# Designed miniproteins, single chains, continued (2): the designs that were tried, part 6

Each design is a single chain, and the fold is of that chain. pLDDT is the mean over its residues in the fold that is shown.

## One batch from the design tools (miniprotein)

Design m4166
Fold by ESMFold2-Fast:
Structure m4166 (fold): chain A 130 residues (1-130)
Amino acid sequence: LEHLAELRRLLGRGFFDEQDTFSDLEYELFLAAMNGDLEKVRKLIAEGADVNAANSHGTTPLHLAAFEGHLEIVEELLSVPGVDVNAADSLGNTPLHLASLEGHEEIVELLKSVPGIDLDAVDKYGLSYK
C-alpha cells in the first residue's frame, strides 16, 4: 500500500490529480499500461481490474498503451470483453488518435482492424486520426 502511494506521486504527475479516485487494481493497471509491463497487465486483468477506468481527463489504460507504443499491451486490453476502444479523453482524443499522433503505425493498424472502431472520430478541433 505504501509503495503504491509513492508510485502515484512519482508517475501520476500530469496523468493523475488529487480528484482521481481509483482502486489499487485500476491504479496499478494505469502504471503497467504506461510502463509496458505486459505480465502485470495480464495479472491485473485476471484479478478483475476495470480496463475502462478513466482519470479526470478521460484517459484510460488503452490511451496510455497506445500513446507509449506498447503494442502487446494494446493487444491484451483489446482482448477483454467490453473494452471501450472508442473512449475519448477531455480533448476528444481516442486511443487511435494518440497512436497516430505518436507514429505507432502497427498500433494504428491494429486499432483500425477492431470491430466497432470509429474511424471517423474527431477531436475537439475536428481532426481525425489521419
Scores: mean pLDDT 75

Design m4167
Fold by ESMFold2-Fast:
Structure m4167 (fold): chain A 157 residues (1-157)
Amino acid sequence: SLLEKLKETVEELIKAAKEQDVESFARYAIEKLEELGVELSEEEKERLLRLSKEDALVFVLELVADWIFEKIKDFEELLEALLYLVDLAIEHTSDESFLHFVSHLIKLIAEKIKDFEELKEALEAIKSLILSRQTPENENAVQSVISQIDSEIRRHS
């Protein structure tokens, strides 16, 4: 399925981020994103090659999120894919990178999900996942994200 291909591709990208140097990771990420069907501009490819490895990983997750909204039409599959990306961002990126990624995701949800009940369900599911992963070390980043989610839900109430 499309969701299985997505999970396999992202798992390979996370592994490459751990095992490869920054230049090798950037080149591998471009190849794997294009294999997945992500249409990368020359500017996006140049950006990936110039970023630090952690910033490149965050940008890759953002490009994958953009692709998910374009290609996955079923809400339940879309939500499963988004929660999978959030879980990986919590596990494999810094608090700053995680905050940047989730802020991008909240914006995508607000722009792309037109049904208010689905929008609220998606944001509340992301909130629940993030709260379940809160530690004393990431508390400030988590609370910042939760505040953004609550504000977005309130805008549509």
Scores: mean pLDDT 87

Design m4168
Fold by ESMFold2-Fast:
Structure m4168 (fold): chain A 62 residues (1-62)
Amino acid sequence: MDTGKLAVALKDYEAKTEDELSFKKGDVLLILEQIDDQWWRAQSLTTGKVGKFPARYVKLIS
């Protein structure tokens, strides 16, 4: 339901695989897909990169 929404990173995340997204606390992400309740896919508005990450690392802002 929250695809196309913006989220802000609550803490740093380091990608463990090439399909995951790394980000820093305070980075803004465009949510592309909520895969399940634990993993989302987003594009970083800071780096332009796309990848999946643990949903608990972000807070929706729009």
Scores: mean pLDDT 81

Design m4169
Fold by ESMFold2-Fast:
Structure m4169 (fold): chain A 77 residues (1-77)
Amino acid sequence: DIQLTEEQIAEFKRAFSLFDKDGNGTITTKELGHVMTSLGQNPTKAELEDMINEVDADGNGTIDFPEFLTMMARKMA
C-alpha cells in the first residue's frame, strides 16, 4: 500500500528514469542514494543500508520501481 500522491509518483519516476539508463525499470543499489538526492532527500549511509536490506535480500544489486516507491513512501512517513 503506497501512501504517495500521483504527483509524487510522477516525480519519483522522473528521478528514477535518470538512473535507469536502459529503461528496463531497475536501478542499481549504488544509484539509490543519487536518485534520493535528486529528489531533495539526503539519506545517511545507515538509512540507505536499511532500505537496501529490505529490498535486496538476495544481494543481486538491483531495485525495481515498485520497490523504490515503497521505500520512498516509508521514508516520507
Scores: mean pLDDT 73

Design m4170
Fold by ESMFold2-Fast:
Structure m4170 (fold): chain A 160 residues (1-160)
Amino acid sequence: STEERLALLTELAQPVVEALFRELNAERVTLLRRLDDGNLRVIADASRDPALRIPVGFILPAHPWNPAWRAAEAGADLVLERLEALTSEMWGIPPSDNLVAVSAVGVLDDGDTLVLQVEFNRAEQPDFDPEEALARAREALARLRAEIDAALAALRAARA
């Protein structure tokens, strides 16, 4: 079922998201799955401010000002040096020239698109390197994608 798939993805993804959040000293790390309508479903989230955490299962609207949606639509990784005011309002983060986001995109064997997004505040992380953050996000997503594909293949084999 859709809920069983979400639970499995969250079980595999949450430790990876939390580890990356700690390693990078990020403001937020979020794993999203693209839905058929273009909206993004939250699979896992870790945030410096617990009040800013996005709940698992929450649906972020398909919108040009959402960096994760832009990356998913392009099928390409994205570095966004400044958040648009509307994007900041949508995530409850004040607009700031100090905010940066990196988004890594991966595709599962069944065609589902995943986006791993990392957000930083340069006022809190002045030594932040967007290229290093994107490289670490790509590595984390590649490993996670392989684990998800293996878990889904095992479930199909067990039901055969």
Scores: mean pLDDT 79

Design m4171
Fold by ESMFold2-Fast:
Structure m4171 (fold): chain A 112 residues (1-112)
Amino acid sequence: SEEEIKKAVEKMEELASSIKSLEELLEIANSLETNRVHQLYLAFEFFDKDGDGKLSAAELKEGVDALGWPLTDEQVAALIRRADKDGDGVISREELLEFLTSEELHEELTSG
């Protein structure tokens, strides 16, 4: 029934908020097996000039260009805005990997 579907959707949204940390860990663990994510992790270490475990917008753009990802400057800015929850204009390695393993970005990069 429509009422059961609506209740299921509301419960799924509450569960998604409650177990986000566990899902994030599982997605990161699964993504580490992909060549692309592993290459980005290595590139992150190479482009992290400050050695603080964070990338600037420019360093991130250089990394995605080196990997051959078809991201525009606006998409890179949107990625930083979404990953940079602190508003300091930089992305941590963990935040970048989380965003890149997200369902939304995978659809933009691999399927229309």
Scores: mean pLDDT 60

Design m4172
Fold by ESMFold2-Fast:
Structure m4172 (fold): chain A 78 residues (1-78)
Amino acid sequence: MSEAQKETLLAALRLFDKDADGEISKEQLREVLESLGFHPSDEEIDEILAKFDKDGDGRIDYRALHEGILSLPSEEIE
């Protein structure tokens, strides 16, 4: 994921976390990725959830996701 894509993803996550409850739903994650020009399958969303969803409730701790995105290597997606 490029640095520009990481920045856009983080900005979009902030926009979709309107309640600022520190959690993002599966649907909000899908909308964020679609806004970046990705068309994730349900399986791709589930893989992201599996990495960051500690409770298995289908919601992601926004802080954990934010830190995870920042920790990803800056690579361009072809």
Scores: mean pLDDT 66

Design m4173
Fold by ESMFold2-Fast:
Structure m4173 (fold): chain A 65 residues (1-65)
Amino acid sequence: MDEAFKLFDKDGDGVITYEELKEFLSEKFGMSDEAVKTVLKKADKDGDGVITKEEFEEFESEKLP
């Protein structure tokens, strides 16, 4: 949902960087570096190291982190 994306996208620029994702998931869910990389690999369809809002929405529609 809109609120979930905002929690990840601290800069509000419409993309989630690996560092933002790692910080959020590590702090909120206690995920390891390996778990965060797995989430990024599943969500980052472009392989450019960032997750767009559209990629995040597709990821959520199929599976939650």
Scores: mean pLDDT 66

Design m4174
Fold by ESMFold2-Fast:
Structure m4174 (fold): chain A 60 residues (1-60)
Amino acid sequence: MGLLARAVEDYEAKTEEELSLKKGDLVEIKEVVDEDYLLVKNLKTGKEGLVPKRYLELVE
């Protein structure tokens, strides 16, 4: 499994490439896309998409 992160607040997808998250959702980080976005998989739904880094914190 890749690095795990948790959504720090709700996020609503703005485009088809983005993933909506609920606060507390666990995601697997698949790829660092750029300085602002990560490609992640939501472990609850199994869906993948882009989310802004600021909405995620790494799980220790």
Scores: mean pLDDT 81

Design m4175
Fold by ESMFold2-Fast:
Structure m4175 (fold): chain A 67 residues (1-67)
Amino acid sequence: DELFKQFDKDGDGVITGEELKEVLESMGYNPTDEEVEKIIKTFDKDGDGKLDYEEFKEFLRAMGRKL
């Protein structure tokens, strides 16, 4: 919740690939653009190349289980 609001800088309710890369870097990862695209492809149900709040929660839930 707080993390989504922190990285959703334009307040449009979606996380872009660039913002997702920032999220991963904040968690200590060093993702390539290819890895970011793979994550988006996995969680982006709408096919718009962005993660909405529900898709972002699914991503965080998956990542939280590894941390």
Scores: mean pLDDT 71

Design m4176
Fold by ESMFold2-Fast:
Structure m4176 (fold): chain A 97 residues (1-97)
Amino acid sequence: VSQQDIVDALKSDGVEISKSALSVGFKRQKELLPDLSLRDYALILAVDNGAVNAVKYLLENGADVNAKDADGKTPLERAKINGYEEIVKILEEYGAK
């Protein structure tokens, strides 16, 4: 998955983010979580923004459904906190617990 593919997926859900903003955010998070992949970071970002189509795209392309953010929260926990019921359902369908 390229940075442009992630940006395009987020934009389809109305989430405007530049490739530079994605790169800077990923680099910053990777300093806290050295094993964090761009796909896993993008999944966390998509969930936090309620980006249903981007979440589906990233999970279909190998994002870890159980990836933890710097606070130790999973995508499922973030979706539940934010009340994104459709994203909760999608994450559970992909094996989130």
Scores: mean pLDDT 81

Design m4177
Fold by ESMFold2-Fast:
Structure m4177 (fold): chain A 73 residues (1-73)
Amino acid sequence: MSVAETLRRLAEEFRKQGNEAMALLYYGLAALAEGDYEKARDYFQKAVELDPSNDEARAGLRLSEQRLKEKEE
């Protein structure tokens, strides 16, 4: 099983528990692992909107945005 598949499973577990912020964080991490920086940015942005105190989600958002900027330049 890939790292991205494991992260998506964790996201689905958090969503089943009603923890949408953590679910979005782990979906973002899975997208980063797959190199899908647009999807990762969107998931991390939603995670930050639900839980602005989540340093991991904010870090993931910044990393995803940096990777997208590198592709546009």
Scores: mean pLDDT 82

Design m4178
Fold by ESMFold2-Fast:
Structure m4178 (fold): chain A 156 residues (1-156)
Amino acid sequence: MSKEEAEALLDALDRALEAEGVRFPLVNDPSVKVLLRGPFSFLRLYLDEPEKGIATLESLYASTKDKRVQARYLSLLGILYALVGKFEEALKIVEEAIALDPNNAFPYVALALIYYLQGDKEKALEYLDKAIKIAEENKDEDALKVARAVKKLVES
C-alpha cells in the first residue's frame, strides 16, 4: 500500500465514523484530544514515522491496567503494522489483543481492517459481523458504531 492509499483509507474510515455519529477519540489524553477527529486520525500522524506511533501505543498500553483499554491499544498497534505492510506482526499483535479481552469487539475490527488491507474482503466482512455481534452482546455502543462504519466502507 502506498502512503496516499493509507491516507485515503484513514480519511474514508473517519468519514464513515462521523456518519455513524462517532465523535470521541479512543485516547482520553487531553493533549491528543485536540488533534484527533477519531482513532484513525491518530494512525495518520504516524504514517511518516511509524516507529514513533509504535512507541506511543506501547507507552499507552503500559500506562493502564485496564485489559479492555490495553486490547484497544494493541488493536491500533496491529492496524499501524498493517498500514506499513507488516501483516504478520499485525495479526500476531491483534491475536494478543483478543487473548487479553475476548469480549472486546475492537480487536475483531482490527482483524477485519488487516484482512481488507490484504485484499481479503470476505474475511474482512466475517470479522466485522463477529465484531458487531460481540459489541451488541456487550452493549458497547462505541465499538458497534465503529464496526458498522468499517463494514459499510468494506461493502462499498
Scores: mean pLDDT 88

Design m4179
Fold by ESMFold2-Fast:
Structure m4179 (fold): chain A 125 residues (1-125)
Amino acid sequence: ANGRTPLHLAAEAGNSTKVKELLEKGADPTYKDNNGNTPLHLAAKNGHYRSVYVILEYAKEKGVNLSVADNNGRTAHELAYEAGHHELSDLLLQYYANLDDPEKLEKVLEEIKKLAEERGEKDNL
């Protein structure tokens, strides 16, 4: 197996409802698969704005740092950029640049949420 948890699979699929459910049940968003990918890496690579929002909101509330690299030294924002999700990449970079500024962090999260809504992304039921 590639070392992926249910949270990795939900994030990769953009199932933001399942991502939120799993996080509320104590799933670890810092857990790395065999490629060094966290759930955030997979959501970002696939351009799932709503799942990215849910994961980052959880990380902010719990004081968890998700600015981690995969086995190739790539962070979630770099995977988003390589996949053509340039706006999401910029927002992720702004999030990590402002981890010590709660007001700026909140504004970045609000923008990710707004873009998810504008793209028609909603929770998968």
Scores: mean pLDDT 85

Design m4180
Fold by ESMFold2-Fast:
Structure m4180 (fold): chain A 144 residues (1-144)
Amino acid sequence: SPTLDVNWEITDIPAVKGSTPLHLAAGAGDLELVEKLLKQGADVNAKDIYGRTPLHYAAEAGHLEIVELLLKAGADVNAKDIYGRTPLHLAAEAGHLEIVELLLKAGADVNARDINGRTPLDLAREAGHEEIVELLLAAGADPA
């Protein structure tokens, strides 16, 4: 009997369409696999169907060492997804203080606006991440 090719199920999941192995390794926290993929010439700035890069995945998931590695490999710190969200928006919303600090040191635009005009500061305030709010304000975030 022909075995059904189960790969078609993966292509019907919108969240994984356009994702590379580097996106998945970065989101999963697999530091060793991220290092191997980058050494093999993986595109550090590859975009999935939502316009998200591996840096977006690592920043949202809270993987500090992977964020550092991707930035050293030439990741665009200010890459925007289809919603206008940067890695800084995702780290601020998720409450990842050390990643917010690292992204700001790497030249993240503290005042970047998503498609709804929301900044990383707006997302941190809405999520109740007061220490991130204080850090973003100290980094030059517009309070208005």
Scores: mean pLDDT 87

Design m4181
Fold by ESMFold2-Fast:
Structure m4181 (fold): chain A 122 residues (1-122)
Amino acid sequence: DMSELGKELLEAARNGDVEKVKKLLEEGADVNAKDELGLTPLHLAAQGPVPVSLETQLEVVKTLLEAGADVNAKDIYGLTPLHLAASRSGRQEIVDTLLAAGADPDAKDLGGFTPAELAREP
């Protein structure tokens, strides 16, 4: 969904902007909005493409999960948020948070890789 609020939520999650994520969710932004690649706010928060502190990234991830984000959402490549978190070193707290929220550690992307296999074979 490419609503204006959805686009802003995707950008705020990508940038680790905790306060903007909270504000947009309060304004009724779709927590499961998808961009052109099928990435949700939770995918972008779990990936952390913009360098922010682990504490900030973790707060965005937790905020989205508390708002009802689909922890097992798949992008166009079959990647879940757990795949993206696991592909990054030093993100164990993000991985643990997603697993505690019901992330499937056995989910396979279109290449047949689980999150653990992407951590070893990106």
Scores: mean pLDDT 84

Design m4182
Fold by ESMFold2-Fast:
Structure m4182 (fold): chain A 60 residues (1-60)
Amino acid sequence: MTELVLTFESEEEARKVAELLRELDPSIEAEVEGNKLTLRSEKSIEELIGLVLRVIGDLL
C-alpha cells in the first residue's frame, strides 16, 4: 500500500483534487485535513504522482 501526503495552498484546492482523484479511481482513499491531502492506494507511488499531476494540470 502506497501513502502520499500533499500540501496545497488552500483547503478548497485539496478538496477539488481529492474529488477528481476519487472520480478517476474509486480505489484511492483520499483524506483532506485543512490544506493537506493524504492519499492511500495499492498503486505505486509513480502511478499516484502521475494521477495527481494529471488532475492538477486539468484544473490549472
Scores: mean pLDDT 80

Design m4183
Fold by ESMFold2-Fast:
Structure m4183 (fold): chain A 76 residues (1-76)
Amino acid sequence: MKDADGRTALHRAAREGNPELLQEEIDKNPEKAKEAYDVNALDADGRTALHLAREAGNEKLVEYLKSLGADEDAVP
């Protein structure tokens, strides 16, 4: 499920700079785990969660996303 800006739970956690928020949302609703598996999903601006995590300076989330198969070159 994406929000009004096309963002997944990964995008939201990356924007807020809080990997614990992502983990809590998955633990509360297992169906949201399906959104977390789409690590290369683009938001309305054509950005992946990995790009947002880097902008937030959250290295832990960047490595987490890369462990899930996030592609650093996913956007042109």
Scores: mean pLDDT 63

Design m4184
Fold by ESMFold2-Fast:
Structure m4184 (fold): chain A 67 residues (1-67)
Amino acid sequence: SAKEEAVRKILDKLVAQGLISEAQAEEALKALLAGDEERALAYLRTGMPEPTALVALRELKRALEQA
């Protein structure tokens, strides 16, 4: 779906930057598509500090809303 593609594009950049693994990105994608923001944030926080993870989550949510 357009929403999955938009979210995956951002998650792929985080993986390319070494901030999260492909497995963590896939779990974050599933959580975001289910509307589970707390679970998505938990996966993002495994590779980055909470303030950075919150910025990433905000961008992911915006991409999901605009798709």
Scores: mean pLDDT 84

Design m4185
Fold by ESMFold2-Fast:
Structure m4185 (fold): chain A 117 residues (1-117)
Amino acid sequence: MSKEELSELLLEAAFIGNLEEVRELLEQGADVNYKLKLDKVLPGLKYFFNGATPLHLAAASTSPRALEVAQLLIEAGADVNAKATIGDKEYTPLDLAREAGREEVAAFLEEQQKKAA
């Protein structure tokens, strides 16, 4: 499987909150900072996230494992300040967690942004 194919699967695994698959895909060499391309849509997304990373999708996830997935992605070198767009608006993973009402994920990402500054 190509690195691009592994990285596309990582976007899906992060969004659905499959912690075990996220770990396996990262071990196989998936790009933790892979960006969703303009022509790609993931199952369950209502809006097109141009440039969404695995961390953006974990932050927007409704999964009870979303925090653990976000933690694993940060440990693997995810860019906490990465930007994705919906229409004319730019979103960091923290912005998406806040907009989605993911309080625990938002608190974790806010702490990570402060450490990166």
Scores: mean pLDDT 80

Design m4186
Fold by ESMFold2-Fast:
Structure m4186 (fold): chain A 91 residues (1-91)
Amino acid sequence: SELDRRLLEAARNGDVDEVKALLAQGADVNAVVEEPLNGLEIGDTPLFIAARNGHVDVIKLLIANGADLDAKDSYGITARDIAEPVLSALK
């Protein structure tokens, strides 16, 4: 949907306020990229995108809203594999 597409883009950009607004509007926290978008790969989730780009505040917000840490990309890499090392580095 348009909301899901905007959520994926907001996660890429690290826009915490936009992520909050889109989730409040009913965007799927576990949305996936269904077609190639600029800088996004098919199967990418908001959490995977935020983690890959190091957007810690967005990562935390998505996890708090039920993001699937075990979602895999096309290479079998999980969002957990990328997100947890980033979060751990900030303890």
Scores: mean pLDDT 76

Design m4187
Fold by ESMFold2-Fast:
Structure m4187 (fold): chain A 74 residues (1-74)
Amino acid sequence: DLSIEEIFKKFDKNGDGTITKEELKAYFKEVYGVELSDEEIDEIMREADKDGSGTITLEEFKEYLKKKNPNFKE
């Protein structure tokens, strides 16, 4: 299993410290074999992107995963 930081690094192709909508969509396809619609990705972004920047930071990603899996610790 990959740590959250390792997962985030796989999303963050640009090394800018954020995940874009396109990177998130690509990861679900590569890791889970699931092609999410733009509407489904927008829902995930809405839940994770707390500052409304249009990207997900490492901290927002951690909070999103804790919200979806309350037993998750890091």
Scores: mean pLDDT 70

Design m4188
Fold by ESMFold2-Fast:
Structure m4188 (fold): chain A 85 residues (1-85)
Amino acid sequence: MLSKKELHLKFLKIFREADTDGDGTISFEEFDAFLKRVKEEFPELTDEQIEDLRKLMKEADTDGDGTITFEEFLKAVKEFLDKYY
């Protein structure tokens, strides 16, 4: 089994791949591509779990500006992993 730490590192890698500009943010337009990549890396995740991850990330966007910062992303991933792993 992958450890919670290994899962966290894989999520960080996917975020960095989605953040093509290296500015530490991803837009909601890039967010769908990010979630698709997560589903490809973790095919064991159900559609319900992917939707929960989407919801957690939208809740982490406290500014409502349509972008997810690296810190907001880390918070959402931690909550997701604590819930399911």
Scores: mean pLDDT 73

Design m4189
Fold by ESMFold2-Fast:
Structure m4189 (fold): chain A 58 residues (1-58)
Amino acid sequence: GELYRALKDIPKLNSTFLELKKGELVEVLKVVNEDFWLARSLKTGETGYVPRSFLEPV
């Protein structure tokens, strides 16, 4: 999948969302809609939704 970096700390909003710290890398697994992507944390291996606006391509 494509690699992206978190632009800021993202808190655990609920059980379906991914928690990230600024600078952490994710692999995008699926573009679900224009606002949220399904991604996997490279640090923890956890999978969850992330706001696409908080990610930048690596």
Scores: mean pLDDT 82

Design m4190
Fold by ESMFold2-Fast:
Structure m4190 (fold): chain A 158 residues (1-158)
Amino acid sequence: MTDLLLSVPLDQPSKYSEEEIIELIKNSPELEVLNLSGNKSLTDKTALAIAEFLKTNKSLRLLDLSYNTGLTDKGALAIAEALKVNKSLRFLDLSGNTGLGEKSALALAEALKVNKSLRVLRLSNNNIGNKGYQALLEALKVNKSLKVLDLSGDSSIS
């Protein structure tokens, strides 16, 4: 009896439609790992559904949403609001989402002030800007739970 790791296969992150992602998260309340990196079909609509799932879900430990060109400030704000109440998530990757700006970083900074569960946040290769960067650093003064904040490769930080 092979332990089916309750993980979406790491080897095909780009294949799920919006409908398949929404169906997956509804039918898998025990899901510990959700990798949706490089998924061209991932939009703010799927990020909103993932945010609603995160508010009630207690199992999900890893969420990878990196390299999704359809993810914008609107989707990332919903994820940041879900993080204020979520106690299960340990890893969040939002790297390489060129639609994430200063507003996403500000909302994530406010989520980090109250969230005690998250250990890793990646935001590399986004457009978070100097104010978003400073807000994230200010959130780390009070957040003792986060162990890794990656802000590398953001060309908007000077």
Scores: mean pLDDT 92

Design m4191
Fold by ESMFold2-Fast:
Structure m4191 (fold): chain A 125 residues (1-125)
Amino acid sequence: SLDAELLRAALRGDAERVRELLRQGADVNAAHPLPELGHATPLHLAAAAGHLEVVRILLEAGADVNARLADVPVVHPGLRGATPLHAAARAPNSEEIIEVLKEAGADVNAKNALGLTPEDIRKLT
């Protein structure tokens, strides 16, 4: 499906493929079908992987900057209820991704299921 291809393109950092899939009508807020991935959106995947250009494209297309990963037992405890900003905290280029997410209205005080903010996550690693 277009949504599954968008999730893969976002994870890989394929900016041109992301643009094409969005033009074809892929859901910018598509949820990953695997519950162990917390039904991650393209923005969660791009932010976690440090794909700055893809993050920008998704935000311009109306991605939910404050989308939350599912709070289900199969999801890693530190990822339950995580926003894209939590995902960006451990990215290779975290500073730039965090800045772009903040500009787009990311809630810097958002708490995951463990009560941790994105800044708390950054300090752990």
Scores: mean pLDDT 83

Design m4192
Fold by ESMFold2-Fast:
Structure m4192 (fold): chain A 67 residues (1-67)
Amino acid sequence: MFRRFDADGDGTLDAGELALFLASIGRPITSAEELAALMARYDTDGDGTLDEEEFRALAADLGVALD
């Protein structure tokens, strides 16, 4: 549920919002390095955030169904 973790309401997720999402699904990232690597993998624009489409790709790779 992308909109629940998009605290800024700008249609993107930063690293902190992504960490909260992963914790909510029972897959918390405990290191900043793992979080940065995950962001870089899906952040195709290199802007340091994930849009809804990039977030959906990440969730699908983690085996999480998005409504």
Scores: mean pLDDT 69

Design m4193
Fold by ESMFold2-Fast:
Structure m4193 (fold): chain A 94 residues (1-94)
Amino acid sequence: SDRSVIETLASLRHSKPVPRSALLLAEGAGHEEIVELLRANGAEDYVLSDEGFSTLEIAAALGDLEAVRALLAAGADVNATAAGSLAEARRLLE
């Protein structure tokens, strides 16, 4: 599971910019529980950004429901595309 999601995320790094939000990443990866959680918190499915990945976007792409819950409980903006530290995201998801 983790490996295929990591390959997808790595592929996005080497592809042209695509529309993204935590909701779109979760939908694309088939993480239905995360999709429902994000929708319940007001996630927008049409958000576009050229900024880096937010910690919530990375957690949603990886399918880590526990990390998504922790980030939302900590006050993460479900529609934020501003990059948090990738090092912090990796530490949380590890």
Scores: mean pLDDT 63

Design m4194
Fold by ESMFold2-Fast:
Structure m4194 (fold): chain A 64 residues (1-64)
Amino acid sequence: LVGREFRATYDFVARTPEELSFKKGDVLRVLEVLPDGRVLVENLTTGERGLIPASALKDALEEL
C-alpha cells in the first residue's frame, strides 16, 4: 500500500479531527499504514495530509 496512488470515486467527509476529507476526483498517495488499520495519506490535488479508515480506501478509492 505505501507509495500507491488512488483516485477518489466519491466525496469523503472526515468523521474525526485526524481524518482527511477529500472530493471525488482527488488523487491520494498512501504514506503509512497504522497498526489500528487507518491509513495516512497525502492528497496530491490539495497538498493536505491526514488519516482515512481502511474502509474508505477500499470503498471510495480507485487504484491508479
Scores: mean pLDDT 78

Design m4195
Fold by ESMFold2-Fast:
Structure m4195 (fold): chain A 100 residues (1-100)
Amino acid sequence: MSLGLQLIEAIRNEDREKANELLLKIDESINDRDPSDPRRYTALHVAAEKGDLVFVEELIKKGADVNAKDTDGKTPLDLARENGHEDIVEFLLSKGADEN
């Protein structure tokens, strides 16, 4: 399992210690899409959906694609909006998230 896929699992499980450890050594796999999820979420999608602003900030610092699309064409910004995470919406827009 790639570091990015391990990171997705850690964020889903709210394992902050494991996620922080993985973020220290994350590579290009930060944008890996979860093959076990039919939506093919990246770590940034999961963090945005869960409302974890700290993980959203750290993932973007490590090179996460703010405009990554899931299988339905939804971005992390779309998921943050759908879940009412206004702080994450504002942060993603400040980092160049595309609304279209």
Scores: mean pLDDT 83

Design m4196
Fold by ESMFold2-Fast:
Order: structure tokens, then sequence, then C-alpha cells
Structure m4196 (fold): chain A 60 residues (1-60)
């Protein structure tokens, strides 16, 4: 699935990805606790982000 950041997020650990509102990302994996592993479509960087910072744009 392709998702879009609805607000800015600052990574708290090296495993997390920082987001800016409007960033478009590919979902790679999901934890049961509401965290998604995503890849930035603009930079190619991967990391974990809270799912509630994201909205679904496209199912792929």
Amino acid sequence: AIVKAVRDYTAKTPEELSLKKGDTLLVLDAYEDGWLRVQSLSTGETGWVPAYYLELVEEV
C-alpha cells in the first residue's frame, strides 16, 4: 500500500523514520501495535513510524 504522512514526525531512534506532512511512502511491514515499516518514495530511506501519522492513498 502507498500512504501519505498527515503530519510531521521526528524519529526517536535510528530504526524510526522522520516524516514531513505530505511525504509519500510504501508500506513494507506492520506490527500488531500500530507501527508500520515504510520506505520513502522520494529518498528510498526505510524505517518505522506510528500508523496514525499516515493515511492510505493507494492499495498495491
Scores: mean pLDDT 78

